# Ledger of designs, part 76: designed miniproteins, single chains, continued (2)

Each design is a single chain, and the fold is of that chain. pLDDT is the mean over its residues in the fold that is shown.

## One batch from the design tools (miniprotein)

Design m6787
Fold by ESMFold2-Fast:
Structure m6787 (fold): chain A 93 residues (1-93)
Amino acid sequence: SALDEELDAFAAKVKAAKDGETVKFTLPSGEQIEVTLADGKPAELRIYLSDEAIEEILAEPELPEELKERIRENRYIDTELYREMIAAVKASM
């Protein structure tokens, strides 16, 4: 599919990028992703969110208010916040 082709192209850019280089990618849904690379792998990830995506995430009852506040203020999810969100969801199970 077109999405699979775009994801393959993105993966190729990530693998070809040098340490400290930032690769930018826009999802078909309009969200923008920035990836900073180390050793051809994502070392730092940042996903810029639409207003609609923010509202959906903030509606999640399993997320702590502190994480919701950071998402509302920053309007992106980085690698650290993503790890904290996953930990919070797992802890609620």
Scores: mean pLDDT 74

Design m6788
Fold by ESMFold2-Fast:
Structure m6788 (fold): chain A 61 residues (1-61)
Amino acid sequence: AAVRLRVELEDGVPVIHISGPGPDTPAARAAHDALGEFLAAVARARAAGEELPAGTEAVLE
């Protein structure tokens, strides 16, 4: 099983698309962990009152 992660720039804003059954391999686990780090950074920015670019989002598929 494979996890697919795709990042697109839409009007200069990063949109993350995630699909797949979860981390079944070391590579899929590494990708999942990297996404977790990114989401944690976004949460910290929000908690600190930092302004995120309009349209910043993550989509689960």
Scores: mean pLDDT 62

Design m6789
Fold by ESMFold2-Fast:
Structure m6789 (fold): chain A 75 residues (1-75)
Amino acid sequence: NAEAWNNLGNTLLVLGRNDEAAEAYKEAIRLKPDFAEAWNNLGFALASLGRGEEAAEAFKEAIRLKPDLGAAKLL
């Protein structure tokens, strides 16, 4: 499911496997395109890879889907 792919991406990101993390987040988004958390996480993974333009687009989509995500405290 989309949540499992997002969790896999989070684990891969912690391991420094940023390319694989990005792919896992993309799979989560493929299964659930309105998954704001996966879009936000994809942005961080892409930024860590130096893919700043793609990271910016992912962050914009996360904000569009859930405007409070980036500024929200205590989720």
Scores: mean pLDDT 83

Design m6790
Fold by ESMFold2-Fast:
Structure m6790 (fold): chain A 114 residues (1-114)
Amino acid sequence: AEEYKKRLEEDPNDALAWAELGKELLKQGKYEEAIEYAKLAIALDGKDTEVVAKALEVLIKVFLKQGDYEKAEELKEDFKKRFYDEEEGGYLKTIGTKEKSKKAEEAAEKALKT
């Protein structure tokens, strides 16, 4: 937890650190701050699949916990349109319920090369 705050003190453009802090805030039930940090991560580096995947996971989980299923589904659909071919995918199923696997990272690198 403190490691990401230290990284942001040295580099406030560390999009991954913002996404990870958003995840920690989600665990603490601080949903508004989690949303802000996840959105900031995407704004800083919306082309990094790892950053977007972590930030999107935070946003989807927050909206599901708040009962906003429609908004969670809209975020999943937007991510598919921007970053993944749906036929190559299934990444959103992995991101939404499980820890990010190395296979998901390798598949994301493959998608970014095309």
Scores: mean pLDDT 65

Design m6791
Fold by ESMFold2-Fast:
Structure m6791 (fold): chain A 82 residues (1-82)
Amino acid sequence: SALDKLLSEIEAILKSDSSQSNTARYVAFGLTRAAYNSGFESKDDLLSYLDELIKTELLKSSDSELKEKLLELSSQLLNLKN
């Protein structure tokens, strides 16, 4: 699904950076994804979490290519909300 693709792309971004702050976000992402897959989180709660995560990465990133990818993911997320 489009959601599964979005989740996989976000996971790849988080996994590529081994900094302490990114390790914490990677763990939080994994827990949120597991909760959603187990039915403990709603789709709306997951999408809200992903929106905040993408916005946080955009504010922290100085990499133009990564920013472009994050903007594409933000657009995909908006389409999933509507």
Scores: mean pLDDT 76

Design m6792
Fold by ESMFold2-Fast:
Structure m6792 (fold): chain A 73 residues (1-73)
Amino acid sequence: ALEEEIRRLEEEIREAERELEELERELAELEAAPIASQEDNARVVGLALRRVGLETQIELYRKKIERLREELR
């Protein structure tokens, strides 16, 4: 049961890391563009917030996995 939960969380971390990689590429492309429109600026802010959310999610899931692994000992 606990091993399955750990596996699920590890999969979710891998998915979040993949999303983060895609997001960082998109953000880099927008930042490399000449002076952005108001729409581009709003998108950069949105992507930056999404990035923080994904990084926080990954940290929380990693801490949860660590706790679950300790419980298995």
Scores: mean pLDDT 79

Design m6793
Fold by ESMFold2-Fast:
Formats: sequence, structure tokens, C-alpha cells
Structure m6793 (fold): chain A 81 residues (1-81)
Amino acid sequence: ALEEGKRLYAEGRYREAVAYYGRALAEDPNNAEAWLNLGNALFALGRYGGAVTMYQRALALDPDHEEAKENLAKALAALGR
């Protein structure tokens, strides 16, 4: 599920990537990478509030993840408009 989601994301198929990342998280909710990737797909869809929530979940599991910190800041900036 996670690898299928990554492939769909790389193809620009963001809504389908969200569905597959959701499936990966149903299998393993402690997968910080799946939360990060779900946030990235939601960000690509303009769903900034959803992206913030997913990045916060990723950081709860891996607090020092630089990419998640950077992408959270970008999503929060997008919500401030």
C-alpha cells in the first residue's frame, strides 16, 4: 500500500495516493513515513488543513524529521491566507 501510494504520487495522481496511504496507515498507524506522504499528497491537492494534521502525526512519531518540520511550516503558512 505505501509503495503503491508513492508511485501514484510520483504520477501526479494525488487523490488515489491519499487512498493508498490511508490503507498503509490502516495496516500500520505507527508508520511516520506514511503520515508524511499522506500530508504531502493532501498539500498537493490544496488540502492544507489536512496536511497540517498529517505532518503533526508524523512528527509525533518522529519529532526530529526535518522534511516533516519544513512541510508543516509551509502548510501552516498556506493556511494563514
Scores: mean pLDDT 85

Design m6794
Fold by ESMFold2-Fast:
Structure m6794 (fold): chain A 120 residues (1-120)
Amino acid sequence: KEKDEELLLEGKGEYLAGNYEEAVELYEKVSSENADALAWLAKAYFELGNYKKAEEYAKKALEIDPKNALAWETLGKVYFEQGNYEKAIEYFEKALEIDPLNELAKENLDKAKEALEKKK
């Protein structure tokens, strides 16, 4: 558990530095049962443009912990990039239900709503 916590913290550090490939390598070494690590792995894959893996790992995180706000936010971002604004809105709203102070999820929700209005 301590080694998994260290790997997750190192991965978050690499993610914040913009080193997404290194963050992925570190997160992949964390236990596959760790919902937070899976959510951060999904977010790192999203930043690398690998939306398929971002969706797969975010969904896996939610199977373990359906209250993981980061995983819901990442699904919202994936569906936004795919042009599915209705699903993006749904997932960003789920993230905000769990973490109402997530300003990034709020900004992304507003962008998804605007994109949906322009599409209609």
Scores: mean pLDDT 85

Design m6795
Fold by ESMFold2-Fast:
Structure m6795 (fold): chain A 85 residues (1-85)
Amino acid sequence: EVEKLIKEAEEAVETARQNAEEAKKLGDEKTAEELEKLATEAEAYRKQAEHQGRVGNIEGMKESVELAKKKAEEAQKLAEEAKKK
């Protein structure tokens, strides 16, 4: 369902952004910049998914949502590794 896919993409972007903000609060500017880049890439895929949904390309929408989730997963992993140092 289109609404579920959009929600999943929005949640992925929010997860990536939260990790970037947390890194900034910890004073790790280098990690925060990398996390912000991943959040920006996730947001780009979210916008692509919205466009695909509008033109009725559900397969393309699903692909864009999965790419947004992948960027969120990369951000989560990077944030976890940074906290160990």
Scores: mean pLDDT 81

Design m6796
Fold by ESMFold2-Fast:
Parts: sequence; structure tokens; C-alpha cells
Structure m6796 (fold): chain A 72 residues (1-72)
Amino acid sequence: SAEAEAAYNEGLEYAKQKKYEEAAKKFREAADIDPLSAVGRSALGYLAEVYLALKKEEEAKEARERLRQLAA
């Protein structure tokens, strides 16, 4: 969806600026809007990486697990 794509693109821009808290919020929004889409799955992958940058290892693990379940 256009809404999920917009959130995903905003997340990428925040991550580029190293605003990882804002990036995480946008990637989570994109994944929640359209979790079964390519955009939603990509958002979950970036969400995990952003959580690692924030040293939130448990949240990163949860995002990766959610992505694995959608790929099964």
C-alpha cells in the first residue's frame, strides 16, 4: 500500500540520518500496515537492524522471528 511504502521510505531516511528511534517507529508502522507485502517484510528486516543499532537485542530478535514466520 502507498501508506506502508511512505512509512518504509521515511524509516530509511531516518536510518540514513542515524535517527534509529524514529526509524524503528516508521519501520514498525510499515510492517503493521501491510505485513505480508514485500515492503512489510523489508520493513521488519530493517527494524531488526535498527533495534541492534539501539542495542535492543531482544526486540531485534522478535522482529526477526516475526519475519521468519511470514516467510514460512
Scores: mean pLDDT 85

Design m6797
Fold by ESMFold2-Fast:
Structure m6797 (fold): chain A 53 residues (1-53)
Amino acid sequence: SAVEALRAAIAGDPEGALEVLKKNPDDEQARRLVPEVLRSLGHEEAAEEAAKI
């Protein structure tokens, strides 16, 4: 879910956030919000990977 992916990103776990996105590829809200949150936290590479999911 978007909440799980966002929680991982905020906790400083970009890999965990990507894992949640890969398990929930049809969650449009998570796919939209998680890359933005990762980028705002300085995880630019993880944000780019999240945007590809």
Scores: mean pLDDT 77

Design m6798
Fold by ESMFold2-Fast:
Structure m6798 (fold): chain A 71 residues (1-71)
Amino acid sequence: MLKLLSEAMTAAIQGKFEEAMRLLEQAVKEDPTNPLAAKTMRIVAEIAEKQGDFETAKELRAKAEEIEAKI
């Protein structure tokens, strides 16, 4: 779990948002109720927004809210 979240943040910092999303979705599949996955999605969304990728930021925030609503 934690390794997937760490790798997702590293991918996001490098601008690899497709890879970051894949890793985050894998983390959610392994532990759907873990709040760390949703929190990491919000962090990655902020990184995307700061790098000018507003569409990816919106998508990640929506996914994080959906996960948070289930816990």
Scores: mean pLDDT 79

Design m6799
Fold by ESMFold2-Fast:
Structure m6799 (fold): chain A 56 residues (1-56)
Amino acid sequence: SAGLAEAEARGQSYAPALKRINALVEAGDLEGAIELLRELGGDEAEARATVDLLAE
C-alpha cells in the first residue's frame, strides 16, 4: 500500500510513547493517556477512541 514506509516510521516514532500510554491506561489514568496522544499530534476524538479501546 502507498504510505507504508511513512506509517512504519510513524509507528516507530510512537513506539516508546505506546509503552507509556499503556502504563497510564493500566493505572486508570485515561485522561493522561489521552493528553499524551494529543501531544503526539493525534486528533482529540481519535485519541479518546484509542484510549477507550485499550481500556477495554
Scores: mean pLDDT 68

Design m6800
Fold by ESMFold2-Fast:
Structure m6800 (fold): chain A 85 residues (1-85)
Amino acid sequence: MLSPAQRAAIDELDAFRDALVAELRAALGDSPEAVAAIIRLTEVRTETVAAMEATYDATGDVAAVQAVVDAGKARMREIKAEALA
C-alpha cells in the first residue's frame, strides 16, 4: 500500500507531466508529434511509478523515492525537448 509520502511524490510527477502536456499542446496543437510525445510522457510516468514503488519497498527511504521522481522528470523534459526540436 502506498504511503502518504509516495502518494505526494506520484502527485508531483503527475502535475509535472500535466504541465509538459499543456506546453506541448500549446506549441504543437493536436499534431501527431504532440500525440506521440504525450504517449511517451505517460509511458515514462508508468515506468517511474513502478520504479518508485520498487525503491520504497526495498529501502523505505523517501529521499530515494524523490531521486526516482527527479529522474522521471528529467526523462520527461528530454521527451519534450525532442518533440519541440
Scores: mean pLDDT 83

Design m6801
Fold by ESMFold2-Fast:
Structure m6801 (fold): chain A 61 residues (1-61)
Amino acid sequence: SMAMEEARKYFEEGKKLLEEGKYDEAIEKLNKAIELAPDDLELQMEAGVLELEAAVLKVFP
Protein backbone atom coordinates (compact mmCIF):
# COMPACT_ATOMS: atom_id res chain seq x y z
CA SER A 1 0.00 0.00 0.00
CA MET A 2 1.05 3.64 -0.43
CA ALA A 3 0.86 4.14 3.33
CA MET A 4 3.35 1.31 3.88
CA GLU A 5 5.75 2.78 1.27
CA GLU A 6 5.43 6.22 2.91
CA ALA A 7 6.04 4.67 6.36
CA ARG A 8 9.28 3.10 5.09
CA LYS A 9 10.44 6.46 3.70
CA TYR A 10 9.85 8.10 7.11
CA PHE A 11 11.68 5.19 8.78
CA GLU A 12 14.73 5.69 6.53
CA GLU A 13 14.65 9.47 7.13
CA GLY A 14 14.52 8.83 10.88
CA LYS A 15 17.54 6.50 10.70
CA LYS A 16 19.52 9.13 8.75
CA LEU A 17 18.62 11.87 11.23
CA LEU A 18 19.61 9.61 14.15
CA GLU A 19 23.00 9.00 12.49
CA GLU A 20 23.39 12.80 12.10
CA GLY A 21 22.65 13.36 15.82
CA LYS A 22 19.33 15.12 15.09
CA TYR A 23 17.47 13.20 17.77
CA ASP A 24 14.24 15.23 18.03
CA GLU A 25 13.80 15.20 14.23
CA ALA A 26 14.60 11.47 14.14
CA ILE A 27 11.92 10.74 16.77
CA GLU A 28 9.34 12.77 14.77
CA LYS A 29 10.04 10.79 11.58
CA LEU A 30 10.03 7.43 13.38
CA ASN A 31 6.71 8.28 15.08
CA LYS A 32 5.24 9.09 11.65
CA ALA A 33 6.45 5.73 10.30
CA ILE A 34 4.76 3.91 13.22
CA GLU A 35 1.48 5.81 12.67
CA LEU A 36 1.41 4.98 8.94
CA ALA A 37 2.12 1.23 9.34
CA PRO A 38 0.18 -0.02 12.43
CA ASP A 39 0.04 -3.60 11.03
CA ASP A 40 3.76 -3.86 10.17
CA LEU A 41 5.03 -5.46 13.38
CA GLU A 42 8.67 -5.55 12.19
CA LEU A 43 8.70 -1.84 11.30
CA GLN A 44 6.87 -0.98 14.56
CA MET A 45 9.48 -2.81 16.64
CA GLU A 46 12.48 -1.47 14.70
CA ALA A 47 11.18 2.12 14.80
CA GLY A 48 10.43 1.78 18.53
CA VAL A 49 13.98 0.62 19.24
CA LEU A 50 15.42 3.54 17.23
CA GLU A 51 13.15 6.03 19.05
CA LEU A 52 14.41 4.69 22.39
CA GLU A 53 18.01 4.95 21.12
CA ALA A 54 17.43 8.56 20.00
CA ALA A 55 15.88 9.47 23.38
CA VAL A 56 18.82 7.93 25.28
CA LEU A 57 21.47 9.56 23.04
CA LYS A 58 19.75 12.94 23.43
CA VAL A 59 20.37 12.76 27.21
CA PHE A 60 23.68 10.80 27.15
CA PRO A 61 25.49 11.63 23.88
Scores: mean pLDDT 84

Design m6802
Fold by ESMFold2-Fast:
Structure m6802 (fold): chain A 55 residues (1-55)
Amino acid sequence: MDADIAALQARIAQTRAEIARLRAAGASPLEIDLAEGVLALLEGVLSLLKKKKEK
């Protein structure tokens, strides 16, 4: 349970770092948009898992 939350937090941190790297490297807007979409999805899943753990 906590391991799943920790894993998602690690993935979110990695995704944020990758977005920053893509921006610095001048990646296409499409690549950045896709990475932002993945970040939003991971944030949503993390929120749901935290709520489930609380209840």
Scores: mean pLDDT 80

Design m6803
Fold by ESMFold2-Fast:
Structure m6803 (fold): chain A 67 residues (1-67)
Amino acid sequence: MEDLERGEKLYEEGKYLEAAGYYSNAIIKDPNNARAYQKLAEVFEKLGMTDAAERARARAHALDPSL
């Protein structure tokens, strides 16, 4: 939870690479954290990493279809 909140703050500041680091830490702590994958996909979109964003979105949806 803390990692997601910190990542979101960095994302709002335009620090996408650092935000990705915090979202990745959230996934390491809980590999079933669908929201962390969703947020990571948003970061990858901002970085122009289309394939990585698509894979992260697919994983988020697989874990929680309501996202």
Scores: mean pLDDT 82

Design m6804
Fold by ESMFold2-Fast:
Structure m6804 (fold): chain A 74 residues (1-74)
Amino acid sequence: SMEEVKKQLEEMIKKAEKLAKRAEELGDFDSAEALRKSAEVFREKLKQNKKPSPKDAAAYVGAVIRHIGDELDK
């Protein structure tokens, strides 16, 4: 249902923001910026009652993977 999609999207936004804060704590401002941009895209889709595109999802996953790599390196 669209309501379930909205709930999942809200959770993804919160997770992206939490990961961005962690990236900032590690001094990785590039990853933090990428994660916040993903959160903004997800908020825009939420307002439009739309699902993220595959490109939106790929950008988010890429930012998460980069952040995890940076966290393991520090």
Scores: mean pLDDT 81

Design m6805
Fold by ESMFold2-Fast:
Structure m6805 (fold): chain A 92 residues (1-92)
Amino acid sequence: MKKKATVEDLDKIIEELEKNKDKYAPGSGGIELTVLRELKEAVERGEAEVYIDKKTITANGKKITTYSFSATPELRRRIAERVREELGVERP
């Protein structure tokens, strides 16, 4: 599902990930939370338009919800680098 994200949309996703982090594992969602907070700040400043495409991927027997963002190329590159470094996950 792809749509233009509002600050409220980003807040909902952040809240959902924080709630799940406490429930499932302390380290779960840490990268996604950091990324989403950064995107929310950029949207609040009017510096970026973010489009969220939510999909569920199965990796190593676990369901992982991923979000694809359409923002400035530099912001997207930094986000991709951060996720790759910390998760070490190969792109599906």
Scores: mean pLDDT 60

Design m6806
Fold by ESMFold2-Fast:
Structure m6806 (fold): chain A 58 residues (1-58)
Amino acid sequence: SMKELEEKLREQGRESFERIKEEVELSVEALSVAAKSISEGKREEGSKKTGELNELAK
């Protein structure tokens, strides 16, 4: 029946959406951590600038 097909498609769509949502959330968390690290690093870099001997390389 049409209702069974709609429910099946909705459930598959929900599962796929939830998986994608989880991946996006993990990516956002990683970006947030990276942004915080950059912000903290810049603060430390500013402090080191006056006494630098060529600090941490790549």
Scores: mean pLDDT 64

Design m6807
Fold by ESMFold2-Fast:
Structure m6807 (fold): chain A 91 residues (1-91)
Amino acid sequence: SMSAEAQKHYTEGLKALKEKNYEEAVKHFQKALELDPEWARAQIYLGLALMELGEYEKATEYVEKGLELAEDDPVLVVAASVVLSLIKKKQ
């Protein structure tokens, strides 16, 4: 089960993304994934934040990991596919 600390960092990462504080978002999502590494949604949002910082190779790796973990969740599969398409367009 997901820890309360991992969930807190994930929520703080989402807030940072909304505020366009991408470096802060990366730090929070990384801490969430240190506590719960198989969290598909956190992998995809970490990739999105890394994309906004121009770290396209790292962004692709995290989004692809999230897509692999999210195979049974159609919303996350679509979200990961959209982020991968945006990374290709920004390169």
Scores: mean pLDDT 87

Design m6808
Fold by ESMFold2-Fast:
Structure m6808 (fold): chain A 80 residues (1-80)
Amino acid sequence: DEEIAARLEELTADLEPLERAAAEAAAAGDYATAARLLREVAERLERLAEEEAAEDPEVARALREAAERARALAEKLAAA
């Protein structure tokens, strides 16, 4: 659990500013920008999951689940 969490932090560190920007856009009512940024996060997470699939399937699964959550949230915000 801790090792998976540490690996996820390492792999997704560059996505934190993007996630923060998406949250700020949503808080400001700019749902179009928030949805676009979250879709970008989901795409990056999907690529990371593909890269990790052969090395660490458990990390790859967690990345894929995170991507699904980001994409679902983007769809909800785009519909608002």
Scores: mean pLDDT 83

Design m6809
Fold by ESMFold2-Fast:
Structure m6809 (fold): chain A 65 residues (1-65)
Amino acid sequence: NAKEYYNKGVELYKEGKYKEALSYFDKAIKLDPNYGEAYYNKGLAYEKLGLLNQAEGYKKLAKEL
């Protein structure tokens, strides 16, 4: 389910595997398009990758959900 994919993304993020974490956050969002925490953590992962404009976009989207 969406929560399982989200939890796997958080685990990968904590391991520094930011691109893999993004893949799992995307899987969570596909199952639950209103999953605000998945969008926010997608933003955090982009921030760690130095993609600051994408990070800001996803963090803002999360606040709207």
Scores: mean pLDDT 89

Design m6810
Fold by ESMFold2-Fast:
Structure m6810 (fold): chain A 98 residues (1-98)
Amino acid sequence: GALDRAIAELEALVAEAKAAGLPLTATAIETALELLREAREALEKGRVEEAIRLLEEALGILEIGLGVARIIKDEEGVALLEKAIEAVREALGYVKSL
């Protein structure tokens, strides 16, 4: 589903951020990834509203990370964070449709 795809994409983006030497970007995406894993567990238990809250919290963390990356002019970090935000937004849209 969309949430499993978002988790897989964020895992790949964390690896890419670490390989690029972007520790702040890697930490933001790893924190969001943990929240997505918690959202998946909430969905498995039928807790749709809790999953939505966790995904919205993940978006907030990524948007803060994106703001920081833009201020420090980290173009690579911006690109990775924008991809992470898109993946989480797609997962959130799917979960809200349940």
Scores: mean pLDDT 91

Design m6811
Fold by ESMFold2-Fast:
Structure m6811 (fold): chain A 65 residues (1-65)
Amino acid sequence: VSVVVPREYKEEVIKLIEELGGKIKSIREFKNRTSIVAEVPEEGIEKIRELAEAHGGSVHETEEE
């Protein structure tokens, strides 16, 4: 999955991915946001989406690498 969030929430997203047993494949940082590509269990995708959307981000099931 691809997760885009404001930079200040990067660490929260990474921690959530790791807690859900996911693996981070790549991280791209932009001026005011971070794009994180990770492998996450299906159940974990919804939790990450909720966290991202709560902070003005989004989740896509598309690899952006």
Scores: mean pLDDT 77

Design m6812
Fold by ESMFold2-Fast:
Structure m6812 (fold): chain A 80 residues (1-80)
Amino acid sequence: MVEELEKRARELIEEGERLVREGRRLLEGDTLEEILRGIGLVLRGIGLIWEALILGRQIEKLTGEETEVLRRAEELLAEA
């Protein structure tokens, strides 16, 4: 059970990080379409990272240990 939650949280972090990275790349673009798409990707990515944070907190509650997933989600949100 914990391993499944950790795997899902890692997948959410990886997907969220990819979306934020692609969104930031588009924000450097020269067209309004690229900028608007970039904003949408960044917001979606942040949402996925927040889901990973919630899962990380649940894993910590179940195990009593700080998780790498929670730490990574917090790092990514601080950078956003």
Scores: mean pLDDT 79

Design m6813
Fold by ESMFold2-Fast:
Structure m6813 (fold): chain A 62 residues (1-62)
Amino acid sequence: SMEEELKKRIEELKNRTSHLSSEQQMEILNMLSEAAKALKEGNLEEAKKLIDEAERKLQELI
């Protein structure tokens, strides 16, 4: 399902933060926390938006 796919993306992005500074890691993890909250509320559109933003930010920090 879309929800399961988005949950998997959150876990993958969390794993990718391990090489970042504490400050950068916190920023990405906060976005992913908001995405997880949106998923629990059934707001798949908002969850996807937050996951996409987190992925984009993470890529900029590489």
Scores: mean pLDDT 83

Design m6814
Fold by ESMFold2-Fast:
Structure m6814 (fold): chain A 80 residues (1-80)
Amino acid sequence: TDERVRRAAELMVEGQRALEAGDVERAIELYREALRLLTEALGPDHPGVGDALRGLSDALAAAGRTEEAERLRREAARIE
């Protein structure tokens, strides 16, 4: 098992918890790091990258960064 994939999974769980707690900036940071690790380990077209893009999009939307959130949501949809 790739350690980057394992670490990214942990970061995504932490990001979801941060978002649920209202720690929006922390959620953005955690999902960005998960996205970086998954892209490096699995490549940009892997479903895991799509999951991280959706998480980051949700966090950005919660931060009011709607344009960035929409762009990442479209990118995630293209992977599926």
Scores: mean pLDDT 87

Design m6815
Fold by ESMFold2-Fast:
Structure m6815 (fold): chain A 92 residues (1-92)
Amino acid sequence: AVERVEELLKEALEAVRAGDYEKANELLLEAGRLAAESGSEEALEALRRGVFEVALEALLKEGVPEEEARELAERAAERALAMAKKLAEALK
């Protein structure tokens, strides 16, 4: 499960670099669902790291200053992790 979550997040990062934000959002949603369904801490941590990288890349590409982009990306990653954990609890 971890490898598939990491693969989806890598594809999402590539989509952001290509300017395909719709595809990036679809891949992030699938990665979050898969991480939640697996229920593993390793998959959830992979999700957090990947969401941070994807959000940071998107914000920097849109011209957000590095310091602000990092803060926003950290918040996005924390929110994604919290939502995935809630979904994992609901699937038990």
Scores: mean pLDDT 85

Design m6816
Fold by ESMFold2-Fast:
Structure m6816 (fold): chain A 100 residues (1-100)
Amino acid sequence: EEALEKFAELANKIGELLSQLPPEVRARVLAAIGPYLQKAFQALLDGDPEAAVKALDEMIKAVREIREQLRAEGASPETIAKLDEIIKLLEEMRKVAEEM
């Protein structure tokens, strides 16, 4: 399905950005969003886009919380900018799920 293909492509872009983060930041983000990302894909395969949207809302919230914590810890502007891009990609994935 075209929407699933777009969803997977957005997830791959998130993976690329994660690979560019410091290892400790990448581990924190992966621990927070990994299970929800799997849940979102499964929900779309099961024909439950509402569950996928809820999983994406949890991921967006988690990454925003990590971003604010890292900003308070003095993380580089480059790291914060990559987290902002990840949030934007998650918001795009949410829109794709809503269209299904």
Scores: mean pLDDT 86

Design m6817
Fold by ESMFold2-Fast:
Order: C-alpha cells, then sequence, then structure tokens
Structure m6817 (fold): chain A 65 residues (1-65)
C-alpha cells in the first residue's frame, strides 16, 4: 500500500537522519512533513517514493552497522 510504504520510508529516514546526522526530533519531523506534502501533490509520486526508498536503504545499511 502506498501509505504503508510512505510511512515506513519516513520512519527509516527519521531514524537514520537522527542517528547519522545527530538531528533533533523536530528537524526530522519537518523533513518528513515536507516530503509527505511533496509526495501528495506531485505527479511523480512513485518516482519520489522510489528515490526515498533507495535513500532509506542506504540509511538502513548504516544503522545495521
Amino acid sequence: KKKEALEKVLELMAEGSKTVSGKSDEEVEEQVKKLKEELEKDENREEILEKAEEEVEELEKLLKE
């Protein structure tokens, strides 16, 4: 489901960004909100989601270390 994929991507991005960059919960929430808004209004929602998923995969790799 699109919402499930989006939620998972945003959650992993939030955790990865916080762990790797040391960003605050507030900063991560802002990035997540912005990405969600872009996904909802963009014609290329699937392309954006796919790119986000790739970035999450990189973050997941760093977190697993």
Scores: mean pLDDT 64

Design m6818
Fold by ESMFold2-Fast:
Structure m6818 (fold): chain A 81 residues (1-81)
Amino acid sequence: DVERARELALSPDLEVRLEASRELIRKARELIRQGRYEEALELAQFVSDRLRPLAEQGNKEALELEIEASVVEIAAAVGLL
C-alpha cells in the first residue's frame, strides 16, 4: 500500500497528491517507531521533494505537510546516528 501511495503522490490531481503525501508521512513515522530509520528517511525525503514546489507556490496544506515531512527526516537522520 505504501507503493500505491507513492504513485498517488505523483498524481496531477492536487487533492489526491496531498492525501497520498499525508499517508506517506504517517507511514514514515511508523517506520521510525519500528527503528527502520533508513526507510523512513527515504520516504520522508520523497514526500518533501514532491511537496516543495507546491509549498513554494503558496499552497498552505503542502507547506504544512512539507514541514511535517522535514521533522520526520530530522528524526530519522538522528535515529541513524
Scores: mean pLDDT 85

Design m6819
Fold by ESMFold2-Fast:
Structure m6819 (fold): chain A 62 residues (1-62)
Amino acid sequence: SRLERAIENARRLGEAEAKGIEILTGDKPTVEVEKVDDNNIKIKIESKNIVKERIVPVENLL
């Protein structure tokens, strides 16, 4: 489905950002992807010293 594809793309974007943080800090963050509503997905990236959260519209992930 459209939403499933958006969630997969959100995961890949979060993992790419986490890899960048790992290169800069030496610590690999965890990536969490969560459905906020039918049109928005939350990407959370967390490590010992860094927490980043953003909400991305489903349309921007397709």
Scores: mean pLDDT 83

Design m6820
Fold by ESMFold2-Fast:
Structure m6820 (fold): chain A 93 residues (1-93)
Amino acid sequence: SKEKLVEELKRLAEEILNALRQRGYSEEDIQAVENILKRAIEVAEKADEKTAQGLVDLARRLLESVRAGKDISTELVALALYTIGVEIELELK
């Protein structure tokens, strides 16, 4: 259900932010990621189930990269662009 996907996305967001802190990211960088995750959650609540699943999948990949100590730029940009695209689609409807 979409409600379960939104709750999963909220859980993943908390885990991502905690993992970034554990990896020693700056508070400025953590806040930038938090702002993207907050927007992703807001559009997931308004969008269809397929879109919410896409956001969960992207957030999960971001979490895996953070935990692995990898460069997160690709996964973060992918999540941000997907979120912006959904925001635009919702405004046009």
Scores: mean pLDDT 89

Design m6821
Fold by ESMFold2-Fast:
Structure m6821 (fold): chain A 104 residues (1-104)
Amino acid sequence: DLLMEEQREIVELLRRLNASEEQIREAEELLRKAEEGEISPEDALLRLKRLLVETMERLRKEGRELSEEERVLLGAAQSAVNGISDEKIDEVRERERQRAKERE
């Protein structure tokens, strides 16, 4: 599932960017709930995007010299955030709605 792969990539980015243990636990919980169908994939993706944005902004606000790895990871995180557009979320919601109808 492409959406599950995108969610896993975001969780990995959070770990590599040294997000808080609380943020990483929340991200892992969101991934598990999405896989189990307890939460919609679009809701999981939106919440993961929020955690990633918060982690990126924290790193930018620290004002310290970023390593080359941290700069590359921030670039990857920004690309992931940009990929989760309102249009993409609407497409995910529509696909989920269609899948629910087809299961009847």
Scores: mean pLDDT 74

Design m6822
Fold by ESMFold2-Fast:
Structure m6822 (fold): chain A 62 residues (1-62)
Amino acid sequence: MTWEEVEKKIEELADKYGLDEATREAILRQARLQGIKTDEEVESLVKAAKIGVEEGKNPPTL
């Protein structure tokens, strides 16, 4: 995947799961820092962030 594809996938999944803008920004920052380039890694990162939001806490920076 290109970085643009990773960003688009994160935005699509964040919208699907109803994640807020701050959570989306945290996911994007982490994906960039980790050099994530696969669909599986993107889905794992978004899922981790979703769990953090559901617990009423900001998702951790992995």
Scores: mean pLDDT 74

